# Designs tried in a protein design run: designed miniproteins, single chains, continued (2). Part 88

Each design is a single chain, and the fold is of that chain. pLDDT is the mean over its residues in the fold that is shown.

## One batch from the design tools (miniprotein)

Design m7239
Fold by ESMFold2-Fast:
Structure m7239 (fold): chain A 68 residues (1-68)
Amino acid sequence: SLMEKLKELEGKAQEILKEALETKDYEKGIKELEKIKEEAEALEPESEQKRRLIEAIEGAIEYLKKLQ
């Protein structure tokens, strides 16, 4: 289902963010989060959960960019 796919992508994004913060490899974390964002954006139909996930990923990317 769409909800299961969104939950999987959310989990992947959380792990990427944690790894980037632990390793301080912010460039790698940003690239991997951008890929997860693209996967989320490709999912249909539109949903509030999809929008919230994309916003959360964008926030994480912006946060890591500030740490560079």
Scores: mean pLDDT 87

Design m7240
Fold by ESMFold2-Fast:
Structure m7240 (fold): chain A 75 residues (1-75)
Amino acid sequence: MEEAKKLALEGIEAALKGDLEKAVELFERAYQLAKEAGAPEEFIEAIERAIKALKDKDSKALMEAIMELGRLLRE
């Protein structure tokens, strides 16, 4: 779980810096590790929504997903 959380944080940082390609790569890696670790569904779904928002270039959906991930990462 620690590695999945770390990658999700790095993905958030990349997205906020406008490095969308790096953000997608980091979130996809976080998604795979989270699934393998049996992470809570909320965390897995938030990562999936962030990936989809990045690929769709939907800034509103991306910000909502980042806020949800930030909340879950503080738990």
Scores: mean pLDDT 84

Design m7241
Fold by ESMFold2-Fast:
Structure m7241 (fold): chain A 89 residues (1-89)
Amino acid sequence: TEELLKKVEEYAKRAALAASQELSDEELKRLNAEVSPLVKEAIEALRKGDLETAAKLLEEAARIAERSGVPRAAEYLRKAARVVREAAE
């Protein structure tokens, strides 16, 4: 739904903001190279109604953010994945 897409995009924006506040420009560029494709694929999966794929991609993005030392960004991406999983059930 449009509401689900909006919530996921809002959490993704909050994750990006958290990362930008905690990382240097070079570190942020490296994180974005790995995370941005996953978030874009998740949003595309949501538009196609593939909630399972969207949730898995957001969970993978969260793991990358956590490994990169930004637990706040990881938390927002996990919240996005949870909202998607709740919509699938």
Scores: mean pLDDT 86

Design m7242
Fold by ESMFold2-Fast:
Structure m7242 (fold): chain A 71 residues (1-71)
Amino acid sequence: AEEYNAKGVELFKQGKYEEAIEYYRKALALDPDYAEAYLNLGKVLEAMGHHAGARHFYAKALALDPDLAAA
């Protein structure tokens, strides 16, 4: 799960948002409770202008790991 999340972050930094989403989804397929992958889905959707979708995934990430709000 962590390896797919890391690849998603790399793709996000390259502006490859759709590919980043695919890798975050792969991370979540292996670990559905991987809070950081939900946080990163929120970040990529925010960058794409999908604020409502971003808020949904941020809420999910914080429900799984409240400490992510401090990062």
Scores: mean pLDDT 78

Design m7245
Fold by ESMFold2-Fast:
Structure m7245 (fold): chain A 55 residues (1-55)
Amino acid sequence: MVDLDKAAAGVGKALEQLFGVKVSRETALEAVKRALAEGGGSAEAVQAAADLAGV
């Protein structure tokens, strides 16, 4: 599951760049897992992380 760590890092960086919000690695990983479970991609993972971070 090496791809999950890279996806989580990417989601965290995207939120910092787009919204100025820093999220924990655990929050980013949870967002990626939720997006994958729903059949979504990177955009869905970013949205899930934003929702979990209260953005």
Scores: mean pLDDT 75

Design m7246
Fold by ESMFold2-Fast:
Structure m7246 (fold): chain A 74 residues (1-74)
Amino acid sequence: SADLRALVTAVLARHGITDPAAIERALRILELVRESNGRLTRREIAERLGLSQATVSRLTTPLERAGLVELRPE
């Protein structure tokens, strides 16, 4: 959704994340969590998307603070 992309872009920009690749990864994370029918851990997201745990933490922290995603504790 174009509206979701705009929202994610604005949220990440407030945390200094403006690169298109990071925005695209954040959208993929949101889609994965919604498709899973439950809360995923950061490790499970990293494993399923082939991302580093550092990248997942960097992207999920602002998304959780904005209420866009809810993750399971590790």
Scores: mean pLDDT 84

Design m7247
Fold by ESMFold2-Fast:
Structure m7247 (fold): chain A 92 residues (1-92)
Amino acid sequence: MEEELIKRAKEIIEEAEELIKEAEELRKQGVPELAELAIRQAEEAKRYAELAIEYAKKGKLEEAEKYILEAEISLGMALISIGVAKLELKKK
């Protein structure tokens, strides 16, 4: 349903914004390269989620679902980058 896709996209945007904040703190703590990668991946997740909202509102539900999948993949990559950054920080 359109409303369910829009709701999921908004949840992805909120999750991505929290990951960006966490990555910015990790950057300050001494892992800037991995933090910057995580920020880029989270921003890409936000962009795909915004496209999903746009396509859902236009009634293009199959395209919206594809953009949700792309957003979830990018969000997952950001989570991995943050996880690796935290491990590198513990080694220092």
Scores: mean pLDDT 86

Design m7248
Fold by ESMFold2-Fast:
Structure m7248 (fold): chain A 67 residues (1-67)
Amino acid sequence: SLEEKIKLLEEKVKENPYDIKAWIQLALEYEKMNKLEEAKKVLKKALEIEPDNEELREKLKEIEEKL
């Protein structure tokens, strides 16, 4: 289920905040649920950890364009 995937991804980013792929996957799962504000918050948290990460910045812009 999407809920189980989100829970596992939240645990992953809590254990390893530098797992940027897990942050992106977490945001994508929220996007699949049409929870764009939650996806945005997740990507902003990841950017606090890696502010210069281009993939995170691109994903955030994509989500913001849909809001």
Scores: mean pLDDT 84

Design m7249
Fold by ESMFold2-Fast:
Structure m7249 (fold): chain A 97 residues (1-97)
Amino acid sequence: SELEKLKEEIKKLMEELGLSEEEKKVIDRMIELDPSVAEPLVEYLKYLLELSKLEANSKELEEFQKKNTEKVKKIQEEIKEVAEKAYKELEEELAKK
């Protein structure tokens, strides 16, 4: 399954980025709510990983951010609604305990 391949890639990217268990739960819930966000999530996590390799306050960091501004904005807009819903559901589940 294409979705299973994307989920495995996302898992590896989350581990490489050192995301918290809380952040991982949100991403997992987003994919459960809307599998179509899996591809944008892979692209976004790859962007964050590449960004993390660049030196803080470097010209390379600034140029890389500028080059990717529109792509990142589009990805964030595509995942925003699903992310907000995932956060709300997880918060509601914690409140019921």
Scores: mean pLDDT 82

Design m7250
Fold by ESMFold2-Fast:
Structure m7250 (fold): chain A 87 residues (1-87)
Amino acid sequence: RAAELLERVERAGRAAEEARAAGDLEAAAEHYREAARAARELGELTGDPRWLVAAYVAEAEAARLLGDEEKAREYLEKGREVKREAE
């Protein structure tokens, strides 16, 4: 299962970058949310907090692309909290 989730994170992340480069912000946001979902599941499966940080970063990117700057800042702060707890 972990290998399948890792592949989903990587594939969705690449798709998000390609959509963003093409100017398709809605598609990019959808791909970032898919990457966040897979990263969150991978974090729960492995217990590695780095995946929760990755999930929050991806959620923040999706929110920013859709114009929700407040929500993006909220997700980034949650990611920093997880990172600080892991240190």
Scores: mean pLDDT 82

Design m7251
Fold by ESMFold2-Fast:
Structure m7251 (fold): chain A 62 residues (1-62)
Amino acid sequence: SAMEAAARAAAEAVAAGALASGGGPDHQKNAIDGGMAAYKAGADAETSGKAGMQAALRAGGG
C-alpha cells in the first residue's frame, strides 16, 4: 500500500542517515526492521521512521 511504502521510505531515510554518519549494515537493517514493525502495529509513516531511528541507536556503532 502507499502507506506501507511511505513507512518503508521513512525507515530507509533513517538507515541512509545512519550509514552516512559512519553506521554499518546492522544500523540499516535495524532501522528498516524497527520502522516496518511499528507500521505493522498501526503506526503512521512518521512514527515508523522514529521507531527505525530508535532501533538503529539500540544496535550501536559498527
Scores: mean pLDDT 69

Design m7253
Fold by ESMFold2-Fast:
Order: structure tokens, then sequence, then C-alpha cells
Structure m7253 (fold): chain A 139 residues (1-139)
């Protein structure tokens, strides 16, 4: 079942509330539903979840550069495996970034910025990717 842009925004707000509540099971379930709606394959979703978990592990240890590497790899993976859906995926991460900024979610902002940077790196837009990574490092 495909979600509308408005339904994706509502699901992202539910996701951010689940993260704030420490309900990571519910948060992961909501993200999986969103990515299925964006046309992301089960294999890509599995790799996404693993890389995202590693990024969060690095942030918990204070290793920002390690976290950025894993989130960039998410972006490159999504751009490589799902080029036909890439414009919708970019809009999703731009929305995620905006909502994470509204909520003061530093981890979500870092994830969204670094993932967008990885997407733009795969597209050869290196200057834009560098600007996004510097913005993430300033958080």
Amino acid sequence: MELSDEEIEEKLREYLEAVRAGDFRRANQILAEIFKSLGVSEDTLYQYMALRYLGEEHLRRGDLEGALEHYREVGRLLAREHPENLERIIRFYELYLRLAEEEGDRVGQIEALATLAGIYEEQGKLELAEELLERARAL
C-alpha cells in the first residue's frame, strides 16, 4: 500500500515521538513501512537497517566521523539500488531533516544530512555533499 506525502509526514512525526519515548521497536516498524511505500526492496531495507544501527552505535560512542561514514553509505546504497525512486527518497530525507530540526533531534539531523550527502556523492554532486557533511559536523 503506497503512502501519500501527507501520510509519510504523519508517520515521520510518529517515528520521532517513538524515538523520544525510547520505543525503538515501534520506530523501526514505522521506518520499514515508509521505505516500503517509497519502493525500497527488502534486501536494501535490511542493509539500510544494519548501516543505520552502526551509525547510531558510533554516535553513542562519540565517534561522529564513523557515524557519518555509515549514514553516507546508506545514501550511496539507496541511490545505487533505487535510482527510479531517488527523487521521492530525497524528498523523504529533506522532510525528515526539517522535522528533526523542528523537534531538536540532533541524531535525526545528522542521519538525514549525511544520508543526503551520500546520495549526492553517488550523483557526482560533490560540492553539495561536502556542504551537507560540514553542516552535520557543526551539530
Scores: mean pLDDT 86

Design m7254
Fold by ESMFold2-Fast:
Structure m7254 (fold): chain A 72 residues (1-72)
Amino acid sequence: KEEAEKLLKEAIKALNNGDYEKALKLAEEAYKLGKDDPEIQAKALRVAAAAYLALGDREKYEKYRREADELE
């Protein structure tokens, strides 16, 4: 979980820096490592949703946001 939390923090930092591709990669890795932690998975999905929205992929934004909301 510590590694998943670290990746999540790095994903958020990448998102804040406008590095949306890096944010997506880090969020995906955080999601995989945090598979037994719904809060970490929800946060990773929200980071991915925000990155997809910034990249113009509204369909993926809606999908990932919905999945995050379903977790908690």
Scores: mean pLDDT 82

Design m7255
Fold by ESMFold2-Fast:
Structure m7255 (fold): chain A 75 residues (1-75)
Amino acid sequence: SMKEELKKKVGELGKEVLEIAKELEKLGQTDTARKFRNEALRVVHEAAETGDYEKGVEELEKLKKEAEEALRKAK
């Protein structure tokens, strides 16, 4: 179902943001990494609690773009 696909996408996007946060931490960007990690976990948890996986995908896609930009600037 569409809901199951969105739920899966929330999990995948959350994991991707956490992986970017780990790379930021390796580059010494500890505070920025912590922020992205906390926000990703918050969005994933909120989507699970509310069942609003479409909103979860939208928020995580935005967060992923911000995390990728932060990683690009940290290199």
Scores: mean pLDDT 88

Design m7256
Fold by ESMFold2-Fast:
Parts: sequence; structure tokens; C-alpha cells
Structure m7256 (fold): chain A 120 residues (1-120)
Amino acid sequence: AAADQAEMAALQARIREAVAARDDETVARALAEVAVLLIRGHTAARVGPIALGLGAHPDPAAAEAAADLAAERARERLAAGEQAVVHPLEEAQERIRKEIEALGARAAIVLLTPAEVERL
């Protein structure tokens, strides 16, 4: 518990710095680590309003395609009045969300980087 809390605090600090730097790759990577902690800890209460990300692709072209898909889905959700979900791999995000909910935890949603806001 205490170790997981320290890891979560470090990830939240990294996300804040990456958002300020407009570093979408670091945000996605840190959010993937948050998803791992949520699954391991069986609770979404440690995350707050954080978008669920699943890391960056090793192939830059695949990473760009995933970012474009995530931006399109974020636009659709914002247009519908929903909270935006940031995600490089949409199918894996839905699977992780269902797994978190099956563990009795709520999936955490919402943080758009300034770069993603500019893409909207």
C-alpha cells in the first residue's frame, strides 16, 4: 500500500511535468503505468481524473497512427459532452477498463495534454 502510494505520487508528478512540456509520449507511458497500479491495487481511487493510456509504440509511424485515432475518439467524446479519454491503443484501453471494473474499481478518465487539445 505505502509503496504503491509512492509510485502513484511519482507518476502523477511525471504526468504533470509531461503535460506542461506537451510530451504526449511520456503522458501515455505514465498513464499505462497508472493502469498497471490500478489493476494491481484493485482501486481507481488512487488516480482521480486521469486519462487511461497504454504506452507508446516502438514504431514512430504506428505511434503517430495511434495518436491520431486517440485524438479522433477524444473529439467524438467531447462533442457528445462526455469526458475525453486519451489512448494510443483503443482496444487495449477498453479491455483494461473492463478488467479494472471486474476488480470492483472504477476506471479513471480525463487528462488531455496541451498538444492533444491543439489537435482538437
Scores: mean pLDDT 46

Design m7257
Fold by ESMFold2-Fast:
Structure m7257 (fold): chain A 70 residues (1-70)
Amino acid sequence: NKKKADEEIKKGKEALEAGNYEEAIKHFQKAIEYGGPDYAEANLGLAEALQEKGEYDEAARYGARAVRAR
């Protein structure tokens, strides 16, 4: 359900703003579960949260998925 995916994106962004990167990752992963693996905004959010945690290789992987989903 795209609406549920969008709700999880909102929660993920709120967690990112609060500096709760682990919580943000969890919400963006749920957004992918609802919206599909190529859901651009969820992959972008995962890339951002992982980059903030210093997991650059994994962040680059999700960032590439977000670009290809355009």
Scores: mean pLDDT 81

Design m7258
Fold by ESMFold2-Fast:
Structure m7258 (fold): chain A 100 residues (1-100)
Amino acid sequence: MLSKEELKREVESLREIALHARELVERGDLVLAASVAGIASAAAYFTALLSEDPEVAELLRRASELLAKAAKAAAAGDAERAIELLEEAARVLEEAAELA
């Protein structure tokens, strides 16, 4: 299990990665954005498993699902949908960081 300080750092890092993926979509780098969002989705899922706080774990699972959907949207060339999903994922990760 992660300490509260380690959990907060991991969640903040995931939020930064989600925002970076959004920047990649805005620049037209959809393939790279899909890869980055997919990696972030997996990382959020595993961080949820290591969280002892059930509320933080639930937010991380939700962020993982949003990041996975964003990766699929980016891979399909749907830039607008990918941006919406990445922004929602970043908001959920911000909530998780505040609770951690």
Scores: mean pLDDT 87

Design m7259
Fold by ESMFold2-Fast:
Structure m7259 (fold): chain A 60 residues (1-60)
Amino acid sequence: GPPIYRAIGDFVARTPEELSFKKGDLLEVLERLPLGLFRARSLKTGETGIVPGAGLELVE
């Protein structure tokens, strides 16, 4: 399936297209976007949105 990443810190969405997360949250990365951004799904909430890849570490 899609790769799983873990949040290494908190992120607060600034636009409706972005996804907020907390440190330790697991996210399924659906698509890599330009400028180090990802389209991801939170495994905690099931919500999808755009997140900064620099805030995440690969787990699986």
Scores: mean pLDDT 87

Design m7260
Fold by ESMFold2-Fast:
Structure m7260 (fold): chain A 65 residues (1-65)
Amino acid sequence: ATVVSSTVATAINTGAPRAAEALPTVTHSVQGADGKRYVSVATQLPYADGEPVRTKVTVTEETEL
């Protein structure tokens, strides 16, 4: 049977396969003070069993309008 321990709960709490809404990437736009748009992309990195989940955040300037 599948078993989950409490010690693993925090490691797989976010982005775990059993998470109902585990989003591999989250994209949103933010506007700077200069009126330029910045796109923030948060991508969940793959992790090994028992390893904490990691997220890569990339912010890029959007000049295409």
Scores: mean pLDDT 52

Design m7261
Fold by ESMFold2-Fast:
Structure m7261 (fold): chain A 93 residues (1-93)
Amino acid sequence: EEKKKEIEKLIEELRRTDNLEKQEELVEKIKELLELSDKLKSYIRWLLFFGEYETALKILFYYLENKDEEKATKLALEIINSIVLSEPLPKIP
């Protein structure tokens, strides 16, 4: 889908920038493109700041395909908790 390509482009641009204002702009564009809740946007932002770009992409693709915001949000939080606690990362469906 066209939206998947746009998300990949935005994440790649975010990965290559160290400008905080630009990073915030790119995260906001992803939120608008997918109509993410503030909570899911916040968790995706944390994953990106942890350098978990591939994980963030998988969660966003899961949400785009399934439209299950509650499950996507729970997956993002579970992964963030695993990173903070240095535990094995849960599998994304």
Scores: mean pLDDT 79

Design m7262
Fold by ESMFold2-Fast:
Structure m7262 (fold): chain A 59 residues (1-59)
Amino acid sequence: GVEEARREAEELRRLSEELFEEGKKKGPTFYAAGGVLYAGATASEMIARRLEERKEELE
């Protein structure tokens, strides 16, 4: 549901931040991986927002 999507987005953002920190030590591949996870987190946030809006319209 909405709560699960928001939780997943938060976890993906945390992992992307950790990969950006590793990128400072180990190079650009970790930045690229972090960017992909950040995009996934953004998509999960958008899905959660749309589900919440539809729930409000149906209630």
Scores: mean pLDDT 75

Design m7263
Fold by ESMFold2-Fast:
Structure m7263 (fold): chain A 70 residues (1-70)
Amino acid sequence: MTPEQKAALDKARARMLAGGAEASAKAGDFEGAKEAIEKAREIGKESTPEVRKFAEELVEKAEKFMKEVE
C-alpha cells in the first residue's frame, strides 16, 4: 500500500467513525458516540500530520453535534 493510499484509507475511516458518532448521538447512545470519537482521534494520532489534522477537524465537528443534541 502506498503512503497516499494509506492516508486516504485513514481519512475514510476517520470520516466513517465521526459520522457513526453523530448517528449514535442522534439515537441517544452517547457512550457509543464517545467511543467512536476516541477511535477517530486514535487514527489521527497514528497517521500523518495531514490525516491527524483532518481527523481532529472531524472530531471537533462531531463533538459540537453531540453538545447540540444533549
Scores: mean pLDDT 80

Design m7264
Fold by ESMFold2-Fast:
Structure m7264 (fold): chain A 58 residues (1-58)
Amino acid sequence: MKATVVIEDAENAILTYEDGTKEKISWEELKKLVDSGKLKIISAKIENGQIILEVELL
């Protein structure tokens, strides 16, 4: 499943699913998802001063 992560602040990010649903997650939770293989980072970009990650969820 495709999703987008926008970095909100030093501790939090917003995960937006392809259906438009949004979920606020901590950096700790994001790292846990990456480390467990449940979330894969596909690309990263900076847009309007924000870090935006394109990700894939299992």
Scores: mean pLDDT 78

Design m7265
Fold by ESMFold2-Fast:
Structure m7265 (fold): chain A 90 residues (1-90)
Amino acid sequence: MAEELLKAIDEAIEALRRGDVEKALEYIDRAIDYILQLLRQETDLARINRLIAAALTLIGAQFNLEKLGDVETAIRELEAARDLVLEALK
């Protein structure tokens, strides 16, 4: 699941680099679902906080794509969410 989460974020970034916003939104939805599944089994407060921060950052990326069309900000938010996930998994 953790590997699938990171893969979903990476696939979202690559979709945006190709100009495929619809595919990127699909991968962001998948990444959020993976975070929610991880949160159901997580007991470490620091990891919970990082996973919640990652989910909120992914939601922000969805908003920037769907409402503002800001691809550059969305890519930065996806990269930030990826870093938060990596820190949660340490």
Scores: mean pLDDT 86

Design m7266
Fold by ESMFold2-Fast:
Structure m7266 (fold): chain A 83 residues (1-83)
Amino acid sequence: DREKQLEEARKKAKEYNEKALKLVEEAKTQDNETALKLVSEAMLYLAEGVDVDLENITLRAIEKALADPEYREVGEQMKKSLS
């Protein structure tokens, strides 16, 4: 259930990071203007990958908080903020 969801999010983050790295590598062989465009596009893919990874981290944190009686209220608040 949740573990599979986290694994799929991790795969998506990896795909975005790989796309970003490929664009950065291409930028090294291009002129300054083209290189800037490629780097900007790579930064967008990195941001998307970070967002997916942040969601993954947040979901795991919520699950751990909800499982702990001392932190259940915090976990419920985090869950509401995510929706």
Scores: mean pLDDT 66

Design m7267
Fold by ESMFold2-Fast:
Structure m7267 (fold): chain A 85 residues (1-85)
Amino acid sequence: SKEKEAYEKVIEALKKLLEQAKKAGDEETAERLEKLIKLLEEGKSAKEILEENPEDDIAKEVAGYLGRLLDKVEEMAELILETLK
C-alpha cells in the first residue's frame, strides 16, 4: 500500500507540473508528462518506465523521485510509530 501511496503522490505532482507546462505553452514537456502520468496510472514500475524511456530525462527524474518518495513514506511511518509510544 506504501507503493500505491507513492504512485498517487507522484501522479498528483506530475499533474500539477502538467498544468504549469500547459499554462507556459511548453507543449513538449506537457506531452512527456502526459505519457509518464499514463504509465504510472497503468501501474508501470520505475524499472519498466526507464526500460521504455531509457533516454528520457523526465522518466529518469520520475524514477528517482518515486524512490525518494518511498523513502519518505518509510521515514514518516517510523515517526508515527515513535509518537504512539
Scores: mean pLDDT 68

Design m7268
Fold by ESMFold2-Fast:
Structure m7268 (fold): chain A 58 residues (1-58)
Amino acid sequence: KYLEKGEEYEKKGEEALKKGDLQTAIEHYGKAHEYYLKAGDEEKAEEALKKAQELSAQ
């Protein structure tokens, strides 16, 4: 299920952030955005995209 995969990647992004791995976190939040879009969850997709963009700006 696309929603479940989005949540999985969001969790992996959060775990990467806790380890200080910004690049891995950005990639995982980017994948979460993709899966949330496929699931039709526009709100979660936008939040995941914003998170990836914020991390890329650092």
Scores: mean pLDDT 82

Design m7269
Fold by ESMFold2-Fast:
Structure m7269 (fold): chain A 65 residues (1-65)
Amino acid sequence: SRPPLELAKELEGKSLDEASRIAAERFGVDPEKVLAAARLLQKSYGLSPGEAAALAAGFLAGVTA
């Protein structure tokens, strides 16, 4: 699987909802769980929608940093 950082670049300029859906499809995880985790990451760390979605999906798929 590609590192979450590469996916974050592909998701630049997308909304949190769209980025979360795309990231969830690529990692084979639940899009609703990705969206919830991505919202938390944005609030806690000030990440962009693409960065938050990619990291949330990677984490849920068991991709270790």
Scores: mean pLDDT 78

Design m7270
Fold by ESMFold2-Fast:
Structure m7270 (fold): chain A 92 residues (1-92)
Amino acid sequence: SAAERREIEELLFAALAATEWLDRQLEAIKKKLPQEEIDKIRDELQARMPAIRERARALAETTSLEEARAMVREVEERLRKARKEIAEEKKK
């Protein structure tokens, strides 16, 4: 259905956006790069959001709801682990 396709698109967009954040912004933070470089990476990620949305829309044509939910679950687990690691570093 159109509603299910929209749900798949939103799930895929969330997963893809979170993956880009984990791969680029989190690594920069963990490496303690200068704030200027972290800000640049953040701005580059924001500039990529329209392209990520278009990719999610295209992938929604061939991705099942179950596959999209599985991708979100995997990314949520990665985000949970990353948040825990950041919290532990702040205690040092």
Scores: mean pLDDT 82

Design m7271
Fold by ESMFold2-Fast:
Structure m7271 (fold): chain A 94 residues (1-94)
Amino acid sequence: MREKQAEIAEKAAEIMEKKGYTSLAKAFRDFAKALREGNELEADIYAALAVMQAHLLRDEDPEFAELVIELITAIRNGDFEKAEEYLKKLEELV
């Protein structure tokens, strides 16, 4: 469900903001908005931007970066159980 995907993406954005990763948080918020609006192209673009930013973060914060990449994959696949698991792990790193 797009609403559940958007909800998880917004929770991720809150975690990113607490960690100080403002650009990554914005990418997740834009992703959530695109999902709610049913704009699949924009959702794909913002998901790709979030993945790119996570890859750039690997040198600074490799564990957080890898969890972000896995979270985006889980959200995109509709695997909400895995997405919630990755959210919990990300919260533990803040």
Scores: mean pLDDT 87

Design m7272
Fold by ESMFold2-Fast:
Structure m7272 (fold): chain A 58 residues (1-58)
Amino acid sequence: AEPSAEETRRNQLIVRLTRAVIEGNDEEVERLKKEGITDAELQAARLAAQNMEEIAKK
């Protein structure tokens, strides 16, 4: 199934959230929470950022 416009927008928010977490941009994280990011999505983004740091430790 093709993603809806709403799903595309939500995916863009999640990508931005993951980037902000990786960069340590707390201000952007707080802005994204106001845009409707859930606690589960924030937790998933933090786990993704931690995994990327672990891979970079080679």
Scores: mean pLDDT 75

Design m7273
Fold by ESMFold2-Fast:
Structure m7273 (fold): chain A 88 residues (1-88)
Amino acid sequence: MEEVLIRLHPAPYLLPESLARDLEELKEKYPDLRITLIGPGWMETVKPGEPIEIRPVNELLVEGSPEAIQALLEILDKHGIDYEVIPV
Protein backbone atom coordinates (compact mmCIF):
# COMPACT_ATOMS: atom_id res chain seq x y z
CA MET A 1 0.00 0.00 0.00
CA GLU A 2 1.24 3.46 -0.95
CA GLU A 3 0.27 6.82 0.54
CA VAL A 4 0.49 10.10 -1.42
CA LEU A 5 -0.59 13.68 -0.90
CA ILE A 6 -2.12 15.22 -4.04
CA ARG A 7 -2.03 19.02 -4.02
CA LEU A 8 -4.56 20.65 -6.34
CA HIS A 9 -3.74 23.78 -8.39
CA PRO A 10 -5.25 26.29 -7.96
CA ALA A 11 -6.09 25.76 -4.26
CA PRO A 12 -8.76 25.73 -2.98
CA TYR A 13 -10.46 23.96 -5.92
CA LEU A 14 -14.23 23.49 -6.00
CA LEU A 15 -14.66 19.88 -7.16
CA PRO A 16 -17.02 19.53 -10.16
CA GLU A 17 -19.98 17.22 -9.47
CA SER A 18 -18.76 14.92 -12.30
CA LEU A 19 -15.35 14.54 -10.58
CA ALA A 20 -17.03 13.83 -7.21
CA ARG A 21 -19.11 11.06 -8.87
CA ASP A 22 -16.00 9.60 -10.57
CA LEU A 23 -14.23 9.48 -7.17
CA GLU A 24 -17.26 7.74 -5.60
CA GLU A 25 -17.23 5.17 -8.44
CA LEU A 26 -13.46 4.67 -8.02
CA LYS A 27 -13.94 4.01 -4.28
CA GLU A 28 -16.58 1.34 -5.10
CA LYS A 29 -14.17 -0.29 -7.61
CA TYR A 30 -11.22 -0.21 -5.13
CA PRO A 31 -12.70 -0.75 -1.63
CA ASP A 32 -9.22 -0.58 -0.02
CA LEU A 33 -8.60 2.87 -1.56
CA ARG A 34 -8.76 5.53 1.16
CA ILE A 35 -9.42 9.06 -0.10
CA THR A 36 -9.35 11.96 2.38
CA LEU A 37 -10.45 15.40 1.16
CA ILE A 38 -8.59 18.30 2.82
CA GLY A 39 -10.03 21.79 2.50
CA PRO A 40 -9.63 25.14 4.30
CA GLY A 41 -10.32 24.23 7.96
CA TRP A 42 -11.90 20.82 7.19
CA MET A 43 -11.01 17.19 6.45
CA GLU A 44 -13.26 14.27 5.46
CA THR A 45 -12.60 10.65 4.40
CA VAL A 46 -14.74 9.37 1.50
CA LYS A 47 -16.96 6.50 2.68
CA PRO A 48 -18.47 3.75 0.46
CA GLY A 49 -22.08 4.49 -0.50
CA GLU A 50 -21.98 8.10 0.76
CA PRO A 51 -22.01 11.03 -1.71
CA ILE A 52 -19.05 13.41 -1.66
CA GLU A 53 -20.07 16.91 -0.50
CA ILE A 54 -19.14 19.61 -3.05
CA ARG A 55 -16.74 21.86 -1.08
CA PRO A 56 -13.46 23.74 -1.79
CA VAL A 57 -10.56 21.26 -1.61
CA ASN A 58 -6.84 22.03 -1.23
CA GLU A 59 -5.45 18.48 -1.20
CA LEU A 60 -6.31 14.79 -1.39
CA LEU A 61 -4.61 12.34 0.96
CA VAL A 62 -4.75 8.97 -0.80
CA GLU A 63 -3.77 5.50 0.45
CA GLY A 64 -4.10 2.40 -1.70
CA SER A 65 -2.52 0.04 -4.20
CA PRO A 66 -0.33 1.59 -6.95
CA GLU A 67 -3.07 0.58 -9.45
CA ALA A 68 -5.82 2.38 -7.48
CA ILE A 69 -3.69 5.53 -7.02
CA GLN A 70 -2.84 5.54 -10.76
CA ALA A 71 -6.57 5.23 -11.58
CA LEU A 72 -7.27 8.27 -9.36
CA LEU A 73 -4.56 10.31 -11.14
CA GLU A 74 -6.09 9.33 -14.51
CA ILE A 75 -9.46 10.70 -13.30
CA LEU A 76 -7.78 14.01 -12.34
CA ASP A 77 -6.09 14.12 -15.78
CA LYS A 78 -9.47 13.42 -17.49
CA HIS A 79 -10.98 16.43 -15.67
CA GLY A 80 -8.06 18.69 -16.68
CA ILE A 81 -6.93 19.30 -13.10
CA ASP A 82 -3.37 20.46 -12.44
CA TYR A 83 -1.88 18.67 -9.44
CA GLU A 84 1.34 17.80 -7.64
CA VAL A 85 1.96 14.32 -6.15
CA ILE A 86 3.92 14.36 -2.88
CA PRO A 87 5.00 10.99 -1.38
CA VAL A 88 4.16 10.64 2.34
Scores: mean pLDDT 79

Design m7274
Fold by ESMFold2-Fast:
Structure m7274 (fold): chain A 118 residues (1-118)
Amino acid sequence: MLVDAPAAPLPVPGAPDPKQAPSTPLADLAEALGKPVVKVLNGGRVVLVGVPAGDFEGLRRAVEEALALAKPGGTIVVLAQTEEDAEAARRILEELGATVVSVTQSGDDWVVVARKPA
């Protein structure tokens, strides 16, 4: 921790900046932040939700926000790190009136895709 930090990273931007996860999956970003992340794409036609593992209250709030931000007939995509979080997202989406299209595992993440009613 103290070897390079005071000498190299402080006077320079810390050479490995691109490796510091600019491509981190949204679910991994949510885990790192300790809170859900909601990203609106294409003016609300697609809304992405990333959720930290085991934060079911935060998941519910993020899904409610995503549904409010999505256009009628728009797509909501929830990226979860666990199958249990993905199943919780599916239930919340169905309870809030969205149609769940798929629940699949994609690499390290579980992907829940739903449509907001038109």
Scores: mean pLDDT 70

